# Designs tried in a protein design run: designed miniproteins, single chains, continued (5). Part 6

Each design is a single chain, and the fold is of that chain. pLDDT is the mean over its residues in the fold that is shown.

## One batch from the design tools (miniprotein)

Design m16176
Fold by ESMFold2-Fast:
Structure m16176 (fold): chain A 79 residues (1-79)
Amino acid sequence: TVEEVRRELERGVQEALRNVQSLLDQGNVEEAQFHMDSTAEVLRRRAAESTDPEVARLLREAAETLESKGKEMIDKYKK
């Protein structure tokens, strides 16, 4: 169901953000950026390939959330 897809994406974004934070904690800022960008690209590609417009919307929203929150984490680390 769309609800199940939403829950999976919410979990996936949270896991991706935890991975970004872990890389930042290790001082691997470039790896954190690449992980965020790569994951968001995969989500956007999946959205473009989706035949279900609702699923495509959820995938795009997940990519936007990951990019927004991930950027905040990286920017905060750089101070």
Scores: mean pLDDT 86

Design m16177
Fold by ESMFold2-Fast:
Structure m16177 (fold): chain A 120 residues (1-120)
Amino acid sequence: MTLEEEAEQLLDEARIALMNGDYEKAVELFEKAVELARKAGNDELARIAYTLLGIAYEKLGDYEKAVQAYEEALRLTPPDSEGAASLYERLADVYEKLGQTEKAEEYRKKANEIREKIKS
């Protein structure tokens, strides 16, 4: 089994944990999936794993860790894509929960700018 195949299996197990409300287990499995995806050099798989890791951290209320995960996912995402716009919206929501309203508004603006560019 390749590192990529192992990362995909961990990602599937982590998604099941997330669906079952076992957010601590989901975090552990997504962290392992990120590690293996990065070792495999698969940026798409790493981006997916980081995005889901951020969601799991949000479910735990670990908003600062959710920000870190979404920022790593954003680094691996094409800049003028729907994926980037969605990640900026997630970052805006988390910053709002952290009480950082100005930062939340900045990220909502970035998401809207991307969507206007790709809507042509």
Scores: mean pLDDT 88

Design m16178
Fold by ESMFold2-Fast:
Structure m16178 (fold): chain A 81 residues (1-81)
Amino acid sequence: SVEEVIAELQAELKELHDEYGPKIKAAEEAGDKEKLRELQIEYAERVIELLEKVKPKLPPELAAQVEHAIEVLRKEIEELK
């Protein structure tokens, strides 16, 4: 169901946050701006992968919202480069 797809997406996003959160925090505390940028780009790219994976499983209205989120994340990646 759509609800199950969303629940799985939320769980996978939480796993990514738990993986990247401590790494990003450590880079921030170290003042390592290059490493922070690398980690933020990598994290955003992995979020995009999850969103692209679930997009075909969603009704058109939710798929459009996910597509918009992907576009925003891609723009954020370009701004970090």
Scores: mean pLDDT 88

Design m16179
Fold by ESMFold2-Fast:
Structure m16179 (fold): chain A 89 residues (1-89)
Amino acid sequence: SKMEKIKELLKELREIYAEVANLTVAEREVSLEELREMAERKLKEIEEFEKNYEKALKENPEQREAIDRVKEQLPKIREIYEEILKLIE
């Protein structure tokens, strides 16, 4: 079912966020409409992070390792949010 697939994708997001140690995902029950809005916002945030990646490193050189860990996981996080949006159709 769509809901079972969404739960699986949210579990994958939680595992990725746990690996980068400083990110969280909503662990409360979320409506499909809230999931859509969240996924769309997160995809925009990912695009802005990627556009500003080098600026972020310059402004926060002490956070380089944390910023790099986030950057490395972004393609996987993006793919999961895009899949969630497809399932909400």
Scores: mean pLDDT 74

Design m16180
Fold by ESMFold2-Fast:
Structure m16180 (fold): chain A 73 residues (1-73)
Amino acid sequence: MDEELAKKALELLEKAVEAAARGDEAAMQSYIEKARELIEQIKDEELRKKLEEELKGTEVMSKQLLASRRAAA
């Protein structure tokens, strides 16, 4: 249950990075928002904190990838 939410959130964060790498800001933002919603539903505080850290890392990485793609385009 919480572990299934965590797994789905991580899959969405991975898709956000892939979207950012191809310059798709709308898809990147959509995946990050969906991941955040799933993380907020996690009742296990320790697991939720771990996923929140992963989300923050993904936001930074995705923003850098997107900026690099826009600078090249």
Scores: mean pLDDT 81

Design m16181
Fold by ESMFold2-Fast:
Structure m16181 (fold): chain A 112 residues (1-112)
Amino acid sequence: HHMITEERAEVETLDPAAGLRLAYVEGKVITDGKEYSGGFGVVVAPGRVTAYWAKYENGKLIEEERRVVPAGAPVENPIKDKPGSIDFMKYGKGGAERAREEARRLQAELAA
């Protein structure tokens, strides 16, 4: 099972010149009983949102997935082999909803 617990939520400017920002939530990821560090995030740019997932072991990135989401579409956990409902159920609906809300807010700021 993939399971994420929220430990930290953050908004970060990735590229000020391009207007790119990241809203993300980090936590522990449990996969088949083994613990990793990981997170779910969205990168906001004018006209698009990119949903992203990352998993780390001993500080090294071992898995990541990205999916471009059209503006206004729902943002889903992009884990390829696991249903988003499993991740959101373990991670917490509040964490996923918060990341989406922050992405929408940042997109509105970039459009202004």
Scores: mean pLDDT 51

Design m16182
Fold by ESMFold2-Fast:
Structure m16182 (fold): chain A 73 residues (1-73)
Amino acid sequence: LEEIEKEAYERAKKLMKELFDKGIPITAENIRKIYEEVLKELEEKYGPLTPRQKAVVRHAVAKAANDYLNEKA
């Protein structure tokens, strides 16, 4: 769980930085797309995630978004 949460958080921050570097705004829709991409990558690495693990990934992505936006304010 801790490894999945950490990887989800770090990957989400990297994807948000990529959007920023491309001049793409960090909207709720783009955050959802980041969640879907992170989830897919983690399922490719660890196999099918449980509902609890998916909730942890969702939380980590949301935290990454909040932290990223606050760091830029």
Scores: mean pLDDT 79

Design m16183
Fold by ESMFold2-Fast:
Structure m16183 (fold): chain A 67 residues (1-67)
Amino acid sequence: MLSEEEKKELRELILSEGEVSEEDLERVIALINQGRGEAAGTLLSSRHGIVLSDELQRFMKEKSSKA
């Protein structure tokens, strides 16, 4: 599971790319905690039009693999 520090880092990475609601940020965190990093990325790109940076993609992949 993501620590509070890792959740903050993830929020900052996402919000640097685009605006996302608190509800959808919590959904992304939950998906990563479930090992579903690809689903989290799809939610951000398809629902919010966020361009996934290499840093954000790496973060989500590394953190979801530890779930």
Scores: mean pLDDT 79

Design m16184
Fold by ESMFold2-Fast:
Structure m16184 (fold): chain A 93 residues (1-93)
Amino acid sequence: GSSSEEILAELKKLLEQLKKETDEEKLREILDRIVDLTDKLLSISTDKEAKKEALEILKEAAMIVLKKSTDKDLILKAIGEILRAIGDLLDLE
């Protein structure tokens, strides 16, 4: 499997791509990929700081999607991912 460092590098790249994206389908695809990679990192990593960084990226990505999207299903997904990321971050404190 990919190392936590490889997953974090891909998450950072996807976040930068998301900041420049305006297409609804691509916003959904990038957010879904960030969710999948965050979940993978959380399942394989024992590094608390790596987990926190992945969750912060997920939270920021979901907030960007919430601001840019006009699709109701994608907006609801983004809200859910923001709340999940905040909860998981609090559990790591």
Scores: mean pLDDT 89

Design m16185
Fold by ESMFold2-Fast:
Structure m16185 (fold): chain A 64 residues (1-64)
Amino acid sequence: SAGLEEIKEMVANGADDQTILEKVERMLREGHDPSEIAYVFGNEIAGRISAEVEQEILRLLKEA
């Protein structure tokens, strides 16, 4: 989806942790599947963000 491609591009371009977190929160509010977001962070961009931000994203995905 366009949202998933935007996240990958933001991370590739070195977007800050807060910007990435806000994008994930917005996508969840827009009804994006949490499992698709989890797949991107766990596989396609794994290791490209801080452990703290990864933990916060996983928390949001579990609550969605």
Scores: mean pLDDT 80

Design m16186
Fold by ESMFold2-Fast:
Structure m16186 (fold): chain A 77 residues (1-77)
Amino acid sequence: SAAETGGQVTYRLDDMTPEEAREAAIALAKEQGLEVVDSGTVSAELDPDTRLVAASVTAKKDNGVEVTITVFGREKV
């Protein structure tokens, strides 16, 4: 798994605010026993009826290996 070898893990969750996406990514990192070192959130309007949100968290293991956890999906209207 990514938590054992490093790398990237991606989850899709719809109906999130940008803050909820960030909180979900941080919670997932903490559930894996990782230290959160950075977090970022982006949102983009694709069309007037569709807005997407993504949050990425960079987290570290005790041995210094980095894991990136990303949550993305449709933004809550």
Scores: mean pLDDT 73

Design m16187
Fold by ESMFold2-Fast:
Structure m16187 (fold): chain A 96 residues (1-96)
Amino acid sequence: GHIEEAEKHLKKAKELLKQGKLDEAKKELDKAKEHLEKALEEADLPPEVKLEIQVEIGLALLSRGVGLAVGDEKFGLEQELKQLEKALELLKEALK
């Protein structure tokens, strides 16, 4: 499902970031975000819970932009990864 695909792409992004492969890591983070957004859309959850998860996804996008703006793209992508991982854990917990 979309949750399993998001987790798979986040794990790939993490390994690519460790290797300094920033362009490949961005592609995997984009795929993880797409699957997270689809999983969240399909989830039968209260609107307030969906908003909390959407905020974490939004903060992930902001972290990428901030990293680029301050000249530390790798740091921005590492923060994006952590925020998308948090969004995934919140979604998984809410579905229990």
Scores: mean pLDDT 88

Design m16188
Fold by ESMFold2-Fast:
Structure m16188 (fold): chain A 92 residues (1-92)
Amino acid sequence: MTKEELIDERLAFLEKVAPEIASLTVEEWKEKYPDAREVPNPVTLKEVRELKADPSATLEEVAQAITDLELNLVYSLSPEKRKELLKKANEL
């Protein structure tokens, strides 16, 4: 697979995992997930897809945006579920 195909597969996977945030703007996302407002780079799946569609954007820039989206997804979880994920990560 090409790097572009891998990025497309990751975006499709994230959309399946968090369909409720897939079409939200940053402002709508902050309103629905107030605990997530302190994440350093708040991006949505929609914004990442728009960046990927920009012919001037590099694959590295898109990959970084996907990483930021994954962090935002973690912070969109309830405080209890977020703590459970962090605990599991520390146990591995």
Scores: mean pLDDT 65

Design m16189
Fold by ESMFold2-Fast:
Structure m16189 (fold): chain A 96 residues (1-96)
Amino acid sequence: EKEREAEILYWKGLDLYRQGKYDEAAEYFEKAAELTPDSELGVRAYVNAARAYEKAGDLEKAIEFYKKAIDRVDPNSPGRKYLEKKLKELEEKLKA
């Protein structure tokens, strides 16, 4: 089932992230998110893909995945302001 497959991919992403393999971690988080993009797990996977790409130095992909997460987060969510702040910081770095 898609939810179980997404969860397995998400946990593999977390393990790779802990190993400092940020590009590989981001790919696993992206795959997890794409299986269930509008689920709670999918949104978390988009955020973690963005963080992994940020750590890998791929600012363009980090921006893309933060935008995908923000589009799926409720406007009144406490986490939304944090994601919007991160997006702005990365967009400013990309312009420099």
Scores: mean pLDDT 85

Design m16190
Fold by ESMFold2-Fast:
Structure m16190 (fold): chain A 85 residues (1-85)
Amino acid sequence: SRLEKLQERLTEAQRRLADALRAAIASKDQALLEKVGEAQELLTEAQILYHRAVKTKDPKLAEEAEKKLREVEERLREMDALAAA
């Protein structure tokens, strides 16, 4: 249940970052490209921690993955707010 919800959130974050990347490329917005790159690095770290949590069944690794994912979701909200302004 916890790991299933985490996987769903990781998949959604990946989809949203792909959308943001396409928008940044289309607009040639270098600042947005940089923000997408930073969020992608954090998402990669979250995915690695998630896979380790699944393999080891260590709840601390799941918690660390959730923490990194929350930071990705925060950065996605900031990018959405900029697009809405």
Scores: mean pLDDT 86

Design m16191
Fold by ESMFold2-Fast:
Structure m16191 (fold): chain A 87 residues (1-87)
Amino acid sequence: MSDEQARAMAERVAANAAEWRAEIAAAREELARLDLPEEVRAAAAEALDHFDEAVRAAEAGDMEAAAEALRRGLEAGARAARLALAA
């Protein structure tokens, strides 16, 4: 990958990151409005925190950190879903 290609990719990720940040903010607002069991809410909030971290890492060009944060977010989201289904 050339420096120009890396820069172009980072710019596109940054543009998409703004949209993802807006979606995360909307999800946090929705989570605050829902009457959910505390453990479900906590797991869902944890997932959103990891997704926010992934967006910041991607904007910084740290794709390994972004991938790790996405993985943690998906794991926390899956836990929230399992807890909600068990309720």
Scores: mean pLDDT 76

Design m16192
Fold by ESMFold2-Fast:
Structure m16192 (fold): chain A 68 residues (1-68)
Amino acid sequence: PVLEVTYTEENGDAIQRTVVRLYLEGKVVSASHDHEKKVLTVTAADEAAAEEARRALLEAGAESVKEI
């Protein structure tokens, strides 16, 4: 599953720390940033990991998280 995450400049560091944690936990397998647009694309390991990643990223202050 692939998630598109939008964030603000204020929350960028929190979002980045959350993605790194999820990667170390094996829930995220890859991530790519568009820093200009404040968009992060995250590939989750499975559907359960995608739901966990969505919750964690929203808690970290993401403006939106969409499955694409």
Scores: mean pLDDT 82

Design m16193
Fold by ESMFold2-Fast:
Structure m16193 (fold): chain A 91 residues (1-91)
Amino acid sequence: MEEAERLERTREELEELLERAIEAAKQSVGDGLQVLAEAYRRAPEELRPLIERTIRAAMAQSTPEAAAEVIREGAEEVLRAAEELIRRARE
């Protein structure tokens, strides 16, 4: 499989997981963190530091609403970085 196609599939998978993490966090910070941990495991090495940063920022909030907002911001950063990786892989 071409590297760019593999990264595109990973980006779509991460987008779904990050959306689920935001919704889960609105119910429970812990549930949101659990979905973020799954996103971390699925992410390519280059994106893991951004997801780890998002996990730590969400843990610091201690409220579902604030955690969900922080995860939303982190998700936008992760997906933007994923698009850059795809662009580079396509040359």
Scores: mean pLDDT 84

Design m16194
Fold by ESMFold2-Fast:
Structure m16194 (fold): chain A 59 residues (1-59)
Amino acid sequence: ASEEAEAILRSLPADASLEEARAALEAAGFEVLGISIDGDTIRALVRKDGELASAAVKR
């Protein structure tokens, strides 16, 4: 779960918006519980198949 979410965030363009990041995670079957961008770092708290995962990727 965490590795999958991180891979999705890494696949996004460096200028991707929060809405685009959320849409990409949701398209992969994740429920997005929280998402934020702080400088070059995108962070997400997600759920998939009942499992909670957190992912943080520097863009």
Scores: mean pLDDT 79

Design m16195
Fold by ESMFold2-Fast:
Structure m16195 (fold): chain A 69 residues (1-69)
Amino acid sequence: SMEKEKKEKEVELIQELLAEIIEKLNNENTSYDIKEAQKIIGEELLEKLKELGVNQEFIDKVEEGIKSV
């Protein structure tokens, strides 16, 4: 259905944004203040993925990546 396709595209876009956040968090040249802001944004995006019904294993892996920094 169109609703399913829209949901899948939204999940893909959020996953791309989370990948960019994790890249910034792992970059030693990223300032502390930017890393803290990116963690907050990443946590908000993870909550959105949970609402969209994304696999818990994926959520846990990304959440660990954000919290490990």
Scores: mean pLDDT 81

Design m16196
Fold by ESMFold2-Fast:
Structure m16196 (fold): chain A 110 residues (1-110)
Amino acid sequence: TREELLKRLIELEHKILGLYEEALEKIKDEELKKRLEERQQAARETYGQFMELVEEGRWEEARELLAAHEEETIAELRRLVEETENDPELKKIFEEMIALEQEQLRLVQE
């Protein structure tokens, strides 16, 4: 159902935002930190817009918006994984984020 789907999307987003905070606390490189902060801000803004569209009954537009954002986020996180090969703890956080983002993408593309 839509309610079950929405609840699962909210739970996944909560976990993803927690991983952003965990990664930001571990990052020492200023440029990498800025890139992650920009992606975290984009996630907050997109999720806010998604919820507004859901409230307006614009479910198809909400799903399309979120799917596009998740695809862009996965691409950036994959680049971050490659750039953090020398930091196994940070790499693991980014890999966990990719898994959760992929799950969100699957849910909204059904």
Scores: mean pLDDT 87

Design m16197
Fold by ESMFold2-Fast:
Structure m16197 (fold): chain A 68 residues (1-68)
Amino acid sequence: SPLSEEEREAAIEELERALAAGLDDDAAMQTAVKTLEAKGLHRAAQALRDARAAGLTARQVLQILRSS
């Protein structure tokens, strides 16, 4: 199922925060997943895990989420 607007915005914010902290794409994705899970946003965290498994970078995921 597609993410809600709230779940999508949270995923964007956590990825942007991780990248702004100087993390590479893989570390940014992993950090965002942990933060989203800690916030109870399990569907957003799973979407990032699925995107990483598909070989998408944090920048590519941000572009997709912003275009949704």
Scores: mean pLDDT 87

Design m16198
Fold by ESMFold2-Fast:
Formats: C-alpha cells, sequence, structure tokens
Structure m16198 (fold): chain A 59 residues (1-59)
C-alpha cells in the first residue's frame, strides 16, 4: 500500500531526475505515478507493475 507507493516514487525519481512526482496511486495490478517533466512542463503517468515494485522492496 503506502510502502509500494513510496518505493515506486523513489524509483521513478532516481531513474528520472528531471521528473517531479506529483501523486501516486496504488492499484491491485500496478502503481501509477503521476509525474511532471520539469523541462517540458508536461504531466504523464508511469505505470509500474506491483510485482516489479515489490522486488524493489525485497532484496
Amino acid sequence: DEELGEAAAKYVEEKNPNLQVVDVKVTKDAVLVLVRDTVTGEFSIIRLPVEEVKKLLEE
């Protein structure tokens, strides 16, 4: 839930330093990260499968 959202947001920010995380929504199948590109000003949604986000939490 919150842990999945935080992990997804951190991952997106680490991989895309020009993207600002605006909102995060956790669904049953995926974590949806709403981002704003600080260069273009465009909003987009990055969809990460829950299984991939769980791998980020477990080492």
Scores: mean pLDDT 79

Design m16199
Fold by ESMFold2-Fast:
Structure m16199 (fold): chain A 96 residues (1-96)
Amino acid sequence: PSPREIAEQAVEEGRRLAEEALKNKDLNLGTVAARLFLNAGDSYYQIGDLEKAIEAYRLAIEIIDEVEKKTGYISDEMKRLREEAQERIRTLEEIL
């Protein structure tokens, strides 16, 4: 698969795990989904697809926010991932 296809597969797997995490209130699966989305964003950034990179970073934030809403808790790792995704979005929006 192309680098873009690899990034797209990471988003698809992240969406699947995010749905499972929310259904089961599984913080560990939510963290894995957030990491997949963040890594997909990094992959899109590396190939120059800045719009898709921002979309992927937003998905990482969204799953963390949804887990927090449904469980009342997020891990320190989730907090760091959300902060990383927010910072990457700010940086890319300044370039666009």
Scores: mean pLDDT 88

Design m16200
Fold by ESMFold2-Fast:
Structure m16200 (fold): chain A 80 residues (1-80)
Amino acid sequence: AEEKLKEAIKTVESLRDKMSPEQLELYRQAVKAYEEGNYEKAAELLIRLSQGLLAQAREDGDKEVAEKAEEALRLAEEAL
């Protein structure tokens, strides 16, 4: 679980420049939960963040962002 969450965090971190202020706050909360050992909360927050990024990327037609968001979503779901 820990390693998959770490990979999910790294993947969404690569998309920070594409995040809204609200999404950046979700990202910070997810990282904090991970550092505190609360892996269930970290996974839940990463799932919500990745879903939002994926929806946004699909509207924008940004295939690269969509693929990264989908990978982060998969990693976070597998960590549950």
Scores: mean pLDDT 84

Design m16201
Fold by ESMFold2-Fast:
Structure m16201 (fold): chain A 71 residues (1-71)
Amino acid sequence: GGAEEGANIGNLLGAGAHAAGVASGDPEKARELGEEAKRRAYELGGTEEGSKAGMESAQKGMEQAVKAAEA
């Protein structure tokens, strides 16, 4: 359903932000990429439920990216 698709998109975009955050070593950059991923996930969700699920998944990815950039 739309929620699962949104979550998958959010996870994919969040993973990209995570990788970029790690590569940059910059928590601020990781957060910027995470916010972009959240916006993209919302736009690509296709439904209200999918968009919400996508944002939640991207938020989780952003938190992981910031944490990884700090390591």
Scores: mean pLDDT 70

Design m16202
Fold by ESMFold2-Fast:
Structure m16202 (fold): chain A 61 residues (1-61)
Amino acid sequence: PRVLVVATLGDDADMAAVRALVEEVNRQSEGKSPEQARAIADAARPALLAAGATDVEVVVE
């Protein structure tokens, strides 16, 4: 499944870190169920917040 992550970023968020985290979530989600993909994306939420995201929404296809 494909994971779409929509993040609201703070003033000068680490965009490279946010991008890398989203890429890793999509990579780990390949060949897994939609439920597993959501769990992987949710597990990345604290790291996205640490990188400067103030809000994170996850959609799994």
Scores: mean pLDDT 73

Design m16203
Fold by ESMFold2-Fast:
Structure m16203 (fold): chain A 87 residues (1-87)
Amino acid sequence: PSPEELQREIDEAMRLIQAAVWKTAVTSDPNWKEKFAEQVKTLSKEQQLKLAEELREAARLAEERGDYETAEKLYELAKIAEEIAKE
C-alpha cells in the first residue's frame, strides 16, 4: 500500500484505540494490555511499527492537553506494539 493509504488505515485504528483507552480509564479493565497485544500480533511488522509511532504521537498530544492518564496508556501501548514488531 502507499504511505498515504497506510496512514489512513492507521488513523482509523488510532481513533478506535483512543476510544478503547478512554473507556478503560473509566472502567478499569485489568486485561486491556493483553487484549491489545493479541490484536497487534494480527498486523504486519510494518503496520506494527507505524502503529507504535502513531500511538506515541497521540500520547504526546494527550499530554499537551493535560490528559496524563490517557497519555501514559498510549505510551504503554506504543511500547507493546514496538516490542512485538521486534519479534
Scores: mean pLDDT 70

Design m16204
Fold by ESMFold2-Fast:
Structure m16204 (fold): chain A 70 residues (1-70)
Amino acid sequence: SEKEKAIEQARLLAASAAVAYLNGDKETAQKYLDRAVEYLKKAGLSPEEAEAEAQRLFDEYLAKIRADMA
């Protein structure tokens, strides 16, 4: 479904943002997060819900990558 595809794209973008952030590419990370928010909005989330979910996904991926590096 379009909703499932949009959520999957948002997850991939949030993961890409986490990788970019850890590589020091904070500008690129923010661009990926902004795109993740847009896909979550297309999936039917409100702007506030979409921003919160994109941040949650980003933080989750960031924590997983950091744990693997520890």
Scores: mean pLDDT 87

Design m16205
Fold by ESMFold2-Fast:
Structure m16205 (fold): chain A 88 residues (1-88)
Amino acid sequence: SEREEELRRELEELRRGIAEAEAELPSITNPLTREQAELGLRILRLRVRRLEELLAPEVDEEEVERLEREIEELEEELRKKRAEVAAK
């Protein structure tokens, strides 16, 4: 289906982005920048898990909802951390 093809493309792109971010992480020497990068990676990994659940033969809707809530909470945390850095 078109929806499944879209989700598979998004999953492929997220996996590439994670690999690139993981390769770059050891070169980040600034502690605040590294903390933001680590949080960003955690969010991307949860997005992968959500897409994998949506593409499963039997979708666990409760797990999808849980992952969506966790992603939203971490994205809010990342927004706050970025705002704190910008205010300095």
Scores: mean pLDDT 86

Design m16206
Fold by ESMFold2-Fast:
Structure m16206 (fold): chain A 95 residues (1-95)
Amino acid sequence: AQPLTPEQRAFAEKLAEELEKIAKEISDRVYEFFKPYIRPFVEALVREHGILTPEQVKKLKDVFKEEAEKVVKGEMHPLTALLNFATKAVIALKP
């Protein structure tokens, strides 16, 4: 696989930090659980789709927050929330 360009890597790092911030604002417990998955997932997403539009970034943040809030409420297992986020992320990136 081709490595990320410097621009793609910078974008992925910033997006990962923004998702980590959202998780922390919701709950330290959610942040600790999601932390090991956020950066690898964002890097994979940027590798396949390139730099995301502002609209795509907003949709990703919105669905990430929605799924993380379900975990805090006890409505969903953290792994199920991550799978739902990944599915919704793919939908958000459709042209």
Scores: mean pLDDT 82

Design m16207
Fold by ESMFold2-Fast:
Structure m16207 (fold): chain A 80 residues (1-80)
Amino acid sequence: KLKEFYEFVSKITDPKAKEVLYYFSLGYLSNLPKELAFAGIQSKFKLKKPATYYQKIFDEKGPIEAVKEILKDLGIEVEF
């Protein structure tokens, strides 16, 4: 899973997408409680949906799909 996440991150060139990935990685890789990590990202990027929406995607589909939903809600198109 970690290798797949790093491979995904390495393909991202968009500066705003890289900023989202940086803050997501701080929470995900530092073992910050998911509730705090997603609340922080939701607030920082002013996401349209509540933090619990992205946390549910993370729990059900994993970190890559959670990041994809965050980027989609920000209107950032990234080839994955």
Scores: mean pLDDT 75

Design m16208
Fold by ESMFold2-Fast:
Parts: structure tokens; C-alpha cells; sequence
Structure m16208 (fold): chain A 77 residues (1-77)
């Protein structure tokens, strides 16, 4: 479980960074709505990765998606 968590965090961090970089956003200046948008876009990328890359651990992707859903729920509370 810890190995799956660590891989999930790596996948999540990579997807978030790629979205931020592609949108030209400053990670230090993101408002709540921008963070939610970045997380939703990262979620889409991870779902696509799960479908297109058979070498990725699907359990790690599923865990990363759960982390994103939890983070969005916290930001909306």
C-alpha cells in the first residue's frame, strides 16, 4: 500500500506540474478556482494515462484520482 501511495503521489505531482506549466500559471499565485481547475485537468490526464499506458500501475492511478477528489472536496468546503 505505501509503494502504491508513493507512486500515486509521483503521478499526481507530475500531472499537476504539467497542467500548471502548459497553462502558464504561477503556482505561488493560484486562487481556489484555479487550483480546482488544475486538479480537474490533472484528473483527466491521469484517466487518459490509465487508458493509454499499459505499463502504469492502475492502482496507483486510482489512488491519485481519490487524492484529487478529496482535495477538491476540501477546497469546496
Amino acid sequence: MEEVRDEALRLLNKAVKEVIDEKGLDPAQLDRDQIIEVLNEAKKRLEELRKTDPSVNPEAVDYALELIDGAIAELEA
Scores: mean pLDDT 81

Design m16209
Fold by ESMFold2-Fast:
Structure m16209 (fold): chain A 93 residues (1-93)
Amino acid sequence: DEENIKSAIESLAESLLQLAEEVEKLGKEGAEEIAELLRKAAEAVREKNFEEAVEYLEKAAELAEEQGLEEVAEAARRGAEQVRKLAEYIKKL
């Protein structure tokens, strides 16, 4: 169902934008750059550029890990896995 795909894309993008807002509120060094990468990933997901979205999420995870934000790093890596799963699902349709 095409509507289910659109819903999944938008839900994933919104989750990444929510994570970006939470990261910015931390006011920690590197938080703004991590949030920007998460927003770029959300935009890439909406454009169905899943490869680029994964790259932004992996960069966000690496930077978060360097800043000691392990929970953010894990969330970003989970986001990358969700993008990979969504891309695989769409490719099979």
Scores: mean pLDDT 85

